Designed miniproteins, single chains, continued (5). Designs and how they scored, part 67

Each design is a single chain, and the fold is of that chain. pLDDT is the mean over its residues in the fold that is shown.

## One batch from the design tools (miniprotein)

Design m18461
Fold by ESMFold2-Fast:
Structure m18461 (fold): chain A 120 residues (1-120)
Amino acid sequence: SEKYKKLIEAAEGQLELDPNDSGAYRLKGDAYAKLGKYEEALKYYDKALELNPNDSNAYRNKGDVYAKAGKYEEALEYYEKALELNPNDANAYENKGKVYEKLGKYEEAKEYYEKAEELK
């Protein structure tokens, strides 16, 4: 957890210099997600998306937070948004596969895992 706390401090330092650094907000969201602080993670991903609405990584990472919360329908919506912006995002396909696997939809999960592997 100390590693991710230091990443938050580093991102906060970047934001003191440039309060509109959308990437710094996304990294701060990532660090909070790794700490299990999902509400804070979503807040910072939303701020990143306000500044850069085309950040496909922020949409994918938002999907990951919803998936960890067991909100699989919302997770799939955000993965779909990520893939609309970046159709070659292997991680979004892989994480979509994991959600379908959690839903017991193993054939759909397999198709998304195969798509992810094609893009690596």
Scores: mean pLDDT 89

Design m18462
Fold by ESMFold2-Fast:
Structure m18462 (fold): chain A 73 residues (1-73)
Amino acid sequence: DIEEKKEAIEKAIKDIETIINELWDKLSEEEKKQAVESAEGALKKAEEYKDIPELKKLIEELKEKVEKLKSLL
């Protein structure tokens, strides 16, 4: 179901934004690495749906959030 995939990607984007904006400075170095690994895993799963036009923009937004999170390491 495209809607379930869309909701999952939107949730991943929101979770990453929360980590960047609210939690990053409060996390240990190990927790920061775990957050990056989790975010990269979510992106990898979302990229399996890259050929679905309705999800393409959300996947690109997720990718941008993951890259921003990684840049903070």
Scores: mean pLDDT 86

Design m18463
Fold by ESMFold2-Fast:
Structure m18463 (fold): chain A 83 residues (1-83)
Amino acid sequence: MSELSLEAEILIALGRMYIAIADLLASKGEYKEAAESLEKAIELLREAKRLAEEAGDERLVAEAEEGIREAQKKLEEVKEKLK
């Protein structure tokens, strides 16, 4: 594992944590805070993808892309509640 792969893995974990925080916030009706958490998750996961691509780690690229898709889907759902 390179330092880039390790950093990507940490950023994926942090991005996943922010998705979980957003789920909790949304369950409480705190949709604005949930949206902010999801936007943070997307930022972290995009950086993770970039680092994983530089490292040539196809598994971490796929994990980051899956996280981005999940966070984006949840963000659209949360934004619909903020109307």
Scores: mean pLDDT 89

Design m18464
Fold by ESMFold2-Fast:
Structure m18464 (fold): chain A 66 residues (1-66)
Amino acid sequence: SAQDAFNMGKALFERGDLDKAKGAYEAALRLDPDYAEAWENLGEVLDKMGKKEEAKEYYEKAKELK
């Protein structure tokens, strides 16, 4: 489920596996594109990867869904 993929992303992010966390959050969004929290957390992953402009776009997407 989207929730399971999201929870996997959170666990991977906590471990510092940024690439795997990104993949898990992207999987959650493929299952539920309106999953605002997954957009927000994917933004956090991108921000930590130094992709600041991409992170900003994902944060704005999350805000639009709230």
Scores: mean pLDDT 84

Design m18465
Fold by ESMFold2-Fast:
Structure m18465 (fold): chain A 70 residues (1-70)
Amino acid sequence: AEEHLRRARELAAQGKPTAEVYREAGDAFEAMGLKEQAVAAYRIAANEAKKQGDTELAEEFRKRAEELSK
């Protein structure tokens, strides 16, 4: 799990937006049935989007994490 998030950081360093890279990680965890890890990845994506000033994108990721966490 930690290694997948570290990989997302590496992809962000290659010019992808950080929030988008963590969203991709969350989607991958969700597809694998790893709900807790998907929630963590979406929460990080929301936090990164908020740090970059994208409030709408941050809200989308927050809602996705909320739905998975019940």
Scores: mean pLDDT 74

Design m18466
Fold by ESMFold2-Fast:
Structure m18466 (fold): chain A 63 residues (1-63)
Amino acid sequence: SLEDVDKKLEEFAEKMKSLPDTDEGRDEAARLIQELADFIRKYPPELQKYAFEKIKELVKKYF
């Protein structure tokens, strides 16, 4: 479960980094962010907290 969260977040980060700096790329980024948020909201609170801490770390490191 934690490994699945880590894998999903790494896949998300790779997709985000691959997007072009265009209007289409920004629209796709918004869709990916919404999809990730919906995915995380289905987790129990402990896993949500873990996911948000990991997202903060990834944003700081890669964005």
Scores: mean pLDDT 76

Design m18467
Fold by ESMFold2-Fast:
Structure m18467 (fold): chain A 78 residues (1-78)
Amino acid sequence: DARIAELEARLRELGTEAEEALKAGDFEKARELLEEAFRVAEELARLKAEAEGWDPAEVEARIEEARRALEEALRALE
């Protein structure tokens, strides 16, 4: 479970960095950080699903839904 804990810590770090970039008005940096955070969240979701015995197809469907939500949020920053 060390990998899950590591990814959760990284996701929190990226979230903090993205918030600071947004406060500074650096929307390009915030976008890059949010895209990286999504990649970390995808890996974390798949690992947690594997540990819990979730259906891989259901996990991928939820990741796709989250990706669309992120794309909509990123468009709002443009």
Scores: mean pLDDT 78

Design m18468
Fold by ESMFold2-Fast:
Structure m18468 (fold): chain A 76 residues (1-76)
Amino acid sequence: KVQELLERARELAAAGAPEEEIRELLLEAIREELKRRSSEVEKMKEAIENNEVYTGTESARELAKLVKETLEELLK
């Protein structure tokens, strides 16, 4: 579940885990939620990495926004 993975990412960040590990866990949350839509996952990854607006389904856009905001909070 995405929420559970996001919570774990926050715990890892608080414990001083490497940035790469935190990012990987958040990307895994996207993969789990959208595992049947590989093209959407790739577009979402590119948008998040480049700090761009992701275009896609409404639910996927909401997920991309949540992941991006969480990455910005944890990795700034």
Scores: mean pLDDT 66

Design m18469
Fold by ESMFold2-Fast:
Structure m18469 (fold): chain A 114 residues (1-114)
Amino acid sequence: NAEELLRKGKEYFEKGDYEKAVEYYNQALSLDPNNAEAWKLRGQAYEKLGELDKAIEDYLKAVRLDPSDKETLENLIKLARKAGKEEEVATKVYLFAYFQGDEETRRYILELYE
């Protein structure tokens, strides 16, 4: 059950065992690859491990699956800025928002470069 695997992953994350958290999140995503929360949680674990590129990819997937999660979008942009990839990531988010008709996310990205 994907939900039980996410719960175990969160338990290991809270204990500071981010590598074990990733293992459980990988199993959950194998069962349900459309779970935006699972992508977000694995991204958070990768960020704690210093795996910034992997964290960015997971957050991109999470915001694409759930564009209403503005907190994850804000965290994605901040992390991309730290990694020197803000323009690349912001462009990808803008294009996803444009093709999905998400005017709110599109305006958010444009306002970052005003």
Scores: mean pLDDT 87

Design m18470
Fold by ESMFold2-Fast:
Structure m18470 (fold): chain A 60 residues (1-60)
Amino acid sequence: SKKEKLKNLMIEGLLAVAEQIDEYLRVLREHPDDQEAIERVEKRMDETVNELLKKAKEAE
């Protein structure tokens, strides 16, 4: 069903976002003054969130 497909996509997407948050926290802890490294991880997180939103919209 469309609802089950959307639920599975949301679970997978939320797990991917959680993984990116862990990486962001690691970079902040290990390289707190490296603004370029921080911006790279923030951009990757934004891309992951945007991909999740796009897939959720396509599943409707």
Scores: mean pLDDT 81

Design m18471
Fold by ESMFold2-Fast:
Structure m18471 (fold): chain A 78 residues (1-78)
Amino acid sequence: MKVKELTEEELEKLVKFAVENKISLEDVEKAEKEAIEAGLDPNTMDFLKAVLLRAVRLHLEGKPVPEELKELFERYLE
């Protein structure tokens, strides 16, 4: 995972999506668990970036994925 390479502009896009689409606390908690299991330090910005990316991806399971977000998932989560 390359979440440390996520730019501030890309992070802002993810935050905006999360707020506008009212991502559930359950998806955030599931994303936090996945980030911890991946060995990320919870006290780092990289952890926050990983949680945000995973929570947005979890929210979009079974839904159409915007192309911009698909590119972010492929770059930073795959």
Scores: mean pLDDT 77

Design m18472
Fold by ESMFold2-Fast:
Structure m18472 (fold): chain A 100 residues (1-100)
Amino acid sequence: KKGEAISLNNLGAVYEALGKLDEAESCYLQALEIQRAIGDREGEAVSLNNLGVVYEAQGKLDEAISCYDQALKINPSLTDARDRLEVLSVEVLKRAVFKV
Protein backbone atom coordinates (compact mmCIF):
# COMPACT_ATOMS: atom_id res chain seq x y z
CA LYS A 1 0.00 0.00 0.00
CA LYS A 2 2.75 2.51 0.93
CA GLY A 3 4.69 1.46 -2.20
CA GLU A 4 1.53 2.01 -4.28
CA ALA A 5 1.17 5.57 -2.88
CA ILE A 6 4.85 6.29 -3.69
CA SER A 7 4.34 4.99 -7.25
CA LEU A 8 1.23 7.17 -7.65
CA ASN A 9 3.15 10.26 -6.46
CA ASN A 10 5.93 9.45 -8.95
CA LEU A 11 3.40 8.96 -11.78
CA GLY A 12 1.69 12.23 -10.81
CA ALA A 13 5.05 14.04 -11.02
CA VAL A 14 5.57 12.63 -14.55
CA TYR A 15 2.10 13.80 -15.64
CA GLU A 16 2.78 17.22 -14.07
CA ALA A 17 6.08 17.51 -16.02
CA LEU A 18 4.14 16.66 -19.22
CA GLY A 19 1.55 19.37 -18.44
CA LYS A 20 -1.18 16.76 -17.90
CA LEU A 21 -2.52 18.45 -14.78
CA ASP A 22 -5.84 16.54 -14.54
CA GLU A 23 -4.00 13.18 -14.63
CA ALA A 24 -1.43 14.47 -12.10
CA GLU A 25 -4.28 15.59 -9.80
CA SER A 26 -5.90 12.13 -10.01
CA CYS A 27 -2.60 10.38 -9.15
CA TYR A 28 -1.89 12.65 -6.15
CA LEU A 29 -5.48 12.30 -4.85
CA GLN A 30 -5.21 8.49 -5.03
CA ALA A 31 -1.83 8.58 -3.22
CA LEU A 32 -3.33 10.86 -0.54
CA GLU A 33 -6.29 8.47 -0.02
CA ILE A 34 -3.94 5.49 0.49
CA GLN A 35 -1.67 7.48 2.85
CA ARG A 36 -4.62 8.64 4.97
CA ALA A 37 -6.02 5.08 5.12
CA ILE A 38 -2.70 3.63 6.38
CA GLY A 39 -1.81 6.57 8.66
CA ASP A 40 1.28 7.68 6.69
CA ARG A 41 1.30 11.30 7.89
CA GLU A 42 4.68 12.13 6.29
CA GLY A 43 3.49 10.77 2.93
CA GLU A 44 0.18 12.64 3.36
CA ALA A 45 2.10 15.94 3.73
CA VAL A 46 4.14 15.21 0.57
CA SER A 47 1.02 14.34 -1.46
CA LEU A 48 -0.81 17.45 -0.20
CA ASN A 49 2.17 19.62 -1.18
CA ASN A 50 2.25 18.04 -4.68
CA LEU A 51 -1.53 18.41 -5.06
CA GLY A 52 -1.22 22.08 -4.05
CA VAL A 53 1.34 22.63 -6.83
CA VAL A 54 -1.07 21.06 -9.37
CA TYR A 55 -4.05 23.13 -8.15
CA GLU A 56 -1.89 26.27 -8.33
CA ALA A 57 -0.92 25.42 -11.95
CA GLN A 58 -4.63 24.90 -12.77
CA GLY A 59 -5.49 28.33 -11.27
CA LYS A 60 -7.46 26.70 -8.43
CA LEU A 61 -5.93 29.01 -5.84
CA ASP A 62 -8.32 28.30 -2.94
CA GLU A 63 -7.75 24.53 -3.31
CA ALA A 64 -3.97 25.07 -3.56
CA ILE A 65 -3.99 27.19 -0.37
CA SER A 66 -6.00 24.49 1.46
CA CYS A 67 -3.53 21.77 0.40
CA TYR A 68 -0.46 23.77 1.44
CA ASP A 69 -2.07 24.70 4.77
CA GLN A 70 -2.88 21.03 5.50
CA ALA A 71 0.66 19.94 4.49
CA LEU A 72 2.21 22.55 6.82
CA LYS A 73 -0.02 21.46 9.74
CA ILE A 74 1.43 17.95 9.33
CA ASN A 75 5.03 19.03 8.57
CA PRO A 76 5.85 22.68 9.47
CA SER A 77 9.35 22.20 7.94
CA LEU A 78 7.93 22.26 4.38
CA THR A 79 9.43 25.67 3.52
CA ASP A 80 8.39 25.38 -0.16
CA ALA A 81 4.74 24.91 0.88
CA ARG A 82 4.99 27.88 3.29
CA ASP A 83 6.53 30.16 0.65
CA ARG A 84 3.88 29.18 -1.93
CA LEU A 85 1.07 29.64 0.62
CA GLU A 86 2.30 33.20 1.36
CA VAL A 87 2.53 34.09 -2.35
CA LEU A 88 -0.91 32.61 -3.15
CA SER A 89 -2.57 34.35 -0.19
CA VAL A 90 -1.28 37.69 -1.51
CA GLU A 91 -2.36 36.81 -5.09
CA VAL A 92 -5.91 35.89 -3.94
CA LEU A 93 -6.10 39.16 -1.97
CA LYS A 94 -4.91 41.16 -5.03
CA ARG A 95 -7.48 39.47 -7.28
CA ALA A 96 -10.26 40.16 -4.76
CA VAL A 97 -9.27 43.84 -4.22
CA PHE A 98 -7.99 45.01 -7.63
CA LYS A 99 -10.75 43.43 -9.78
CA VAL A 100 -13.18 45.85 -8.14
Scores: mean pLDDT 80

Design m18473
Fold by ESMFold2-Fast:
Structure m18473 (fold): chain A 137 residues (1-137)
Amino acid sequence: DVQVAVAFIYNNQGKPELAIKAAEEALKLDPNNWRAWNALGLAYAKQGKYEEALEYFEKALEIAGEDNPGALNNLGLAYLKQGKYEEAIEYYEKAIAINPNNWRAWRNLGEAYEKMGKYELAEEYYKKADELLAQAL
């Protein structure tokens, strides 16, 4: 969908208001477009509106299915930004269960543990992420 692609481009350019408009146009065409719900969530997160972002990411996951790693990672990120580290960890662990080679999920898990003051666990997960990234390069 062109409007979903446009929404992600605006999100990447730091133009969340334009990203919201593009995602809303995509949802008018298909309200079951989980990628458009994800784009809305990302735009609201970029505005610091993490509660609304979480709601939109939950809609995306409901439509896409609970095994969607992108939606799981975005939910984890929204919880992390709200300081809800235990909830963030739960979603990153679900993403890792689907794809154990997902170095980004291991890195995000490390960040969550670091934010909780669990530095030894954070170091172990960062090392795992670095190992997997080196294998991917």
Scores: mean pLDDT 85

Design m18474
Fold by ESMFold2-Fast:
Structure m18474 (fold): chain A 80 residues (1-80)
Amino acid sequence: SSDLEQAQRLFVEGSVAFNEGDYEKAAELFLKAAEYALKAGNYTLAGGSYRLASQAYKKLGDEKKAEELDERARELYEKA
């Protein structure tokens, strides 16, 4: 499958994990989604994936990691 198809699949899987309360798995899946989205040149999906990874880290209590990911998302949305 294409990098974009991988990003979309991982984003959906991350969203399911987040809704089930598995924030560690959600963060991992959203970060992988962001990597594939960047390879595909889809800055909107990459930014969205970093933002949701940030939300997962906030749920885990890692505010510093969440801040770093929110900044990455912001920069990517400016490129979209």
Scores: mean pLDDT 90

Design m18475
Fold by ESMFold2-Fast:
Structure m18475 (fold): chain A 68 residues (1-68)
Amino acid sequence: MSPYERYKKEIEELFEKLKKAKTEEEIEQVLNGIKRVLLEAAETLDEEQYNELAAYTSEKMKEIEKER
């Protein structure tokens, strides 16, 4: 599995956890997880791959934010 595919999968799993999170503490833990994945990806991935992952993550965040 490529680093890009691995990070994208981790982001997807974190968003599934975010949807199931019931407490403010759980939500905060998941959001911190997403931030950590993006920081690691910024150091590891090429600019093009990082921008693709960041765009995907931003889109998913906007979808969840609209539900609140």
Scores: mean pLDDT 81

Design m18476
Fold by ESMFold2-Fast:
Structure m18476 (fold): chain A 66 residues (1-66)
Amino acid sequence: SVIEAERPLNREAFRELLERALEAARAGDRKKAILLAVAAAIAGAAAGLPSEEIKEAMRRVEEAIA
């Protein structure tokens, strides 16, 4: 089904976007980190990830920015 096919791709996108967001945050690019983090959250939600897992990922980016 379409949902089953999209879920692995969105999980991959979540991981890649989260890694890029963390790299941007550590490099001091706050705007890029925030945009990538938002994109990761959307991909994670589309992948059906638990809200708690998405929140934890966002917390990691926020801590790396601070």
Scores: mean pLDDT 81

Design m18477
Fold by ESMFold2-Fast:
Structure m18477 (fold): chain A 58 residues (1-58)
Amino acid sequence: SELEELAEELAKLHVKLNKELGVEVDYELAKKNALEFIKEDKERGKKYLEALKETLSK
């Protein structure tokens, strides 16, 4: 589903960003939290995802 795809992408970027900061994050936990975050407010979730993409684009 769209929500699951967004959650997977968000979790993947979140893990990547934290790894660059020297922090290990469990992917499965990140995915669970991302899905809950997106379900609470889909528009906020999308904006956060775009912000992470922008941060990691360079």
Scores: mean pLDDT 79

Design m18478
Fold by ESMFold2-Fast:
Structure m18478 (fold): chain A 88 residues (1-88)
Amino acid sequence: MRERLLEEAERLAREARRLAIELARARLAGDEERARELEERLAEIQRRIEELVREALERGDEETARRIVELAQRAVAEAGRYAAALEA
């Protein structure tokens, strides 16, 4: 079960990074409708990641919960760096 939670978290983190980069591009282009759609998808992914963290904690698997949080934080940081580069 640990492997399944981590695999799903890694998949969600990759998708979040992709969507965040697309969101940054949509905002720069002034595409408000696309930006809103991407924000909604990112919020859904965030909720799913939070569910995985909660499931790991409910099982007493603090290591897996920590790894999931680290994966999510890394994805956000990477997307943020890309967005900053687009505005530079």
Scores: mean pLDDT 81

Design m18479
Fold by ESMFold2-Fast:
Structure m18479 (fold): chain A 64 residues (1-64)
Amino acid sequence: FKKGDKVRVLAPVAPSTPEEIGARPGDEGTVLEVLSDDKVKIKLERDGKTYEAIVPKSAVEKVE
């Protein structure tokens, strides 16, 4: 994964804080930042609004 990659969420990811919204299977987004060997920060869009989520790389796939 790299910054700018399009991704699809494969597994539910719980929010880490009350202000964060978790990721749902089928959500599509863009990688904002690669945080570690196993985690990425992604920008998700739901209902015309954008959210950030930190997800394991195993919970997302790249879309071409």
Scores: mean pLDDT 72

Design m18480
Fold by ESMFold2-Fast:
Structure m18480 (fold): chain A 91 residues (1-91)
Amino acid sequence: SGAPLVTDVKAEAKGSTLTVTAKASSKPDKAVARVFDAEGNLVAEKDVTVAADGSVKATFTGLPAGTYTAVVEAESNGEVSGSEAATATLE
C-alpha cells in the first residue's frame, strides 16, 4: 500500500481548544484531520502538514461544549489510510 500508516492519534481538550495529534509512518501527499460531534456529524475539518519527524498537529477552536471524536487520514498516490478514532470532551 502507498499510503502511510497513521498511529498514536490523541485528542486533548484544554479550555475551548481541541488539539488533535498523531504520527504518520512517512510523508503523505495529503493529510486531513476531521472532528465529529457526539451524534456523528462532521463539525470541523482541516488540512494538516506532516512534520519531518512524522508528527501531525491540528488545533480546533470555537466548538461548543460536548464530546468530540477525531480521526486523521493520510493519502499518497490515491491510496488513503485512516487512523483509529480519539475522543475528548470540551466543557
Scores: mean pLDDT 80

Design m18481
Fold by ESMFold2-Fast:
Structure m18481 (fold): chain A 59 residues (1-59)
Amino acid sequence: VLSAAQDYELLLSIPGVGEKLASALLAEFGSFRRVREASRAELLAVPGVGPALADRLLA
């Protein structure tokens, strides 16, 4: 079972994801797995997520 700290570190490992954005993604989706399962449109609705970053989060 991944802790919130592990999910946060996984998000920070993605180029273009900073501390504020990692926190926002976890607040919105709850876990790294849920972020990866989100639609591109849902990711783009998060402030600070552009098309290139949304595509990286889904890769």
Scores: mean pLDDT 78

Design m18483
Fold by ESMFold2-Fast:
Structure m18483 (fold): chain A 76 residues (1-76)
Amino acid sequence: SNEEKIKELEKKIEKIEKEIKEKEEELKKKMEELKKATTLEEILKLIGEILRLIGEILDLEREKKKLEEEIEKLKK
């Protein structure tokens, strides 16, 4: 039923929200490490890791939006 599909999609959204939160905390830690970095090599490495985390968060936000749009279609 559509109700069971909506519940499944809501559970997927909750999992994505948890993953976003975990990656946001990791991003904060990497930004703090970047402030303390003293070598160009470490700075460039941290920038690469920060950009990767931002990309992963944006991908998860897009997945969440698609699932929210699917729920709206099922409520139609």
Scores: mean pLDDT 89

Design m18484
Fold by ESMFold2-Fast:
Structure m18484 (fold): chain A 70 residues (1-70)
Amino acid sequence: KPVDELRVRLLELMSLADINREEFQELLARGTPAEEFLEIVRERLEKTPDLSPETKEEILRELRELLAEL
């Protein structure tokens, strides 16, 4: 996959968890492990009332798959 497409999709998923572009780029620059990214997103999604539990689980699953490609 082109890195740009992967990054765009990751940014979309991060925005659903209320993680903005700057915060996401900082996490990447720090070399944050995939497991820590998943934990951060899970914690943020728990604070997001507008998403169904099923949607939150789908977001976390897709994020895990995308992070494995980095």
Scores: mean pLDDT 75

Design m18486
Fold by ESMFold2-Fast:
Structure m18486 (fold): chain A 67 residues (1-67)
Amino acid sequence: AEEEEVRRALRELEERLKEKRAEYQKAGIVPDAEEEGEYLRELLIEIVGEERAEELLRRLLEEDARL
């Protein structure tokens, strides 16, 4: 169940990120890495809720640190 929920959230996140990227490009705005991180977190919270977004972010950061 958790894996399926995470997969669903990641898919929705990817779609929303693509939409936001297209909007920024249309407006001529180039977001920096910090800005990208901020709206990625906000989108994740909107998709899966605050508790699960924090858990997912924690796991992603741990995986990145392990690489």
Scores: mean pLDDT 70

Design m18487
Fold by ESMFold2-Fast:
Structure m18487 (fold): chain A 79 residues (1-79)
Amino acid sequence: GADAFVEMAEKAEKLGNLEEAARFYQHAADIAEKNGDYKKASEYYRRAAELYRKLGNTEQADEFIKRAEEYEKKYKEKQ
């Protein structure tokens, strides 16, 4: 599940493996999205974007911020 990928991402961050951590947050976001958990999908895409920005991958970071904003909108519309 998404939680397992979040744990893997946190371990990768602790070891300084930021690229691997970003990929694990991306996988967690994809699972949350497929499960309709738009709040968690938004949160995990934002974490992936932050890590890609630290790595200098601005294009990937911008893409994931757009996805996070889309899912945040979906989450707010269901309240």
Scores: mean pLDDT 85

Design m18488
Fold by ESMFold2-Fast:
Structure m18488 (fold): chain A 67 residues (1-67)
Amino acid sequence: LQEIRDHAQKTLEAIKAGDIEGARRHVTEMLVAMGLDPEAAREMAESMTPEEMRSIATQTLRGVDES
């Protein structure tokens, strides 16, 4: 879970900094850590808007922190 948490936090930090490319990379790594195939994770991340990446990272962090 720590790896998922780290990537989710980095996604939110990248979005806050306006680094959309970095956010997309961190979301991809987060999805892979969550058990997605690397190719599927990349495709999903490529289809996401910055708002969708923020939403999924925020929800992921809440789920990890509430455990």
Scores: mean pLDDT 79

Design m18489
Fold by ESMFold2-Fast:
Structure m18489 (fold): chain A 55 residues (1-55)
Amino acid sequence: HMERAARERKEREEFLEKAKNLSIDEAGTVAYKYSLAREAERAGREDLARQIREE
């Protein structure tokens, strides 16, 4: 889990970095925001999760 989790976390971080700059509201989906926020928390990026949820 440790080695694999680190790689997965890096991939999620890259994805979330792009996603946070997207027009979340334009996506127009509560599911989109919740899904991204949860992924951010899973990746250990609580800051991103908060930003996504607040937007």
Scores: mean pLDDT 64

Design m18491
Fold by ESMFold2-Fast:
Structure m18491 (fold): chain A 60 residues (1-60)
Amino acid sequence: MRLELEIEAALLLMEAQIALLAGDRAAAAEALRRLAEVYEELGDEEAAARLRAEAEELAA
């Protein structure tokens, strides 16, 4: 359901921010990858592609 996906996206954004503040780049990258999947399910392929690119940079 769309609303459930939007709530999941908000939680993943908070998880990524907490991980970045803690210096955990791997956890932040994982949260952003999951967020990209949620945006793809919402039909926002542009946002999904951008989030995947950011996750790859954090994982490097």
Scores: mean pLDDT 82

Design m18492
Fold by ESMFold2-Fast:
Structure m18492 (fold): chain A 95 residues (1-95)
Amino acid sequence: MLEEKIRELEEKIKELESRIIALEAAKALLEVALEFEKELLKKKLKDNPEELKRKIEELERETRERLEEIEREIEELKKEIEKLKEEIRELKEKL
């Protein structure tokens, strides 16, 4: 019973850790996509610096908001992992 419960919790931790890896990768891709889109905007709006500035500021704001959302999700997952680790520790102390 206790050994089975510990195994289930360890598997749950692995799932959450995989989720964090995926979110960290998504965050890195968003940062790369931001720089790529900024370069495309510079080429397209070369003759319109005011519009270029507005479009870049909007893109940077939207990307920042999305990055903050991802960072919040990662922190919540890390808290869940710590909770599960504490539960495993308590179960192991009973063995």
Scores: mean pLDDT 86

Design m18493
Fold by ESMFold2-Fast:
Structure m18493 (fold): chain A 63 residues (1-63)
Amino acid sequence: LEKIPEDASPEEVSKLAREQARKAGLPDEVVESIGKAAELLRKQGASADEIDAAIRGGIESGK
């Protein structure tokens, strides 16, 4: 999956996070949780790198 664009909208970040979690084989509930967390981080002004790190951490915890 591609890196999160630095100017991506909260909705786009949420979609990318959910795609990454689904490809990692996580349950739908965990996929939705990761997507919501990524969207919230973007709304709070987190950088693309910070959001990417949070998504990776969520996926690693779900494995």
Scores: mean pLDDT 77

Design m18494
Fold by ESMFold2-Fast:
Structure m18494 (fold): chain A 60 residues (1-60)
Amino acid sequence: KKKINELKKKADDLYHTALAYRGLAQKYEAEGNTPLAEKYRSLADKYQAEADKLKKEAEK
């Protein structure tokens, strides 16, 4: 269990990455580029789900 802190740090890093992709999705949405906005929104959701998974793994 010595890697619990490392897993939590990775989860935090992934949350920040998800937030960055949400910003990109909003930017492309404002530009009218719906396909890119959807792509980055999907990436943000994926990275947030991955972060949630790592957090749960650190607790198990």
Scores: mean pLDDT 80

Design m18495
Fold by ESMFold2-Fast:
Structure m18495 (fold): chain A 64 residues (1-64)
Amino acid sequence: MDEVNKLAGVSYLPKSLYDEIVNDGKTFDVSSLSKTMPIGVAQQYVRAQQAILDLKKKTGKYPT
């Protein structure tokens, strides 16, 4: 319930992290992200990353 105020309905990454994934093909995990952000946010970003990569493989497009 509190997480709805953190990343409610958001499945996309911050633009800087999105650029690392889309342009450089980089990936990250919860452990590395949680060093600079709350672990709940890091978990959401990792899930968004997985969804983005799967969607890209299936459709050839990244969700923005």
Scores: mean pLDDT 66

Design m18496
Fold by ESMFold2-Fast:
Structure m18496 (fold): chain A 72 residues (1-72)
Amino acid sequence: SDAERALELLAQAEEAAKAGNYEEAIRLIDEAEKYAEALAERFGVSVEEVREGLEKAKKSIELAKEKKAAVE
C-alpha cells in the first residue's frame, strides 16, 4: 500500500540520518511526503499534521547538517 511505501521510505530516512547521510535522509522524507494522504488515513490524523511532522523532521536533519558544517 502507499502507506507501507511511505513507512519504508521513513525507515530508510532514519537509517540514512544515523549514518550521517543527511541529504539522502531529506530526499527520502520528500519522497514519503508524496504519500502524506495515505499516512494520514493509516494513522487517523489530518494530512496537515502529517506534512507538519515531516517538515519538522526535515528541519531537524538540516540543522544537524549545518552543525556538522560549522565544526569543520
Scores: mean pLDDT 82

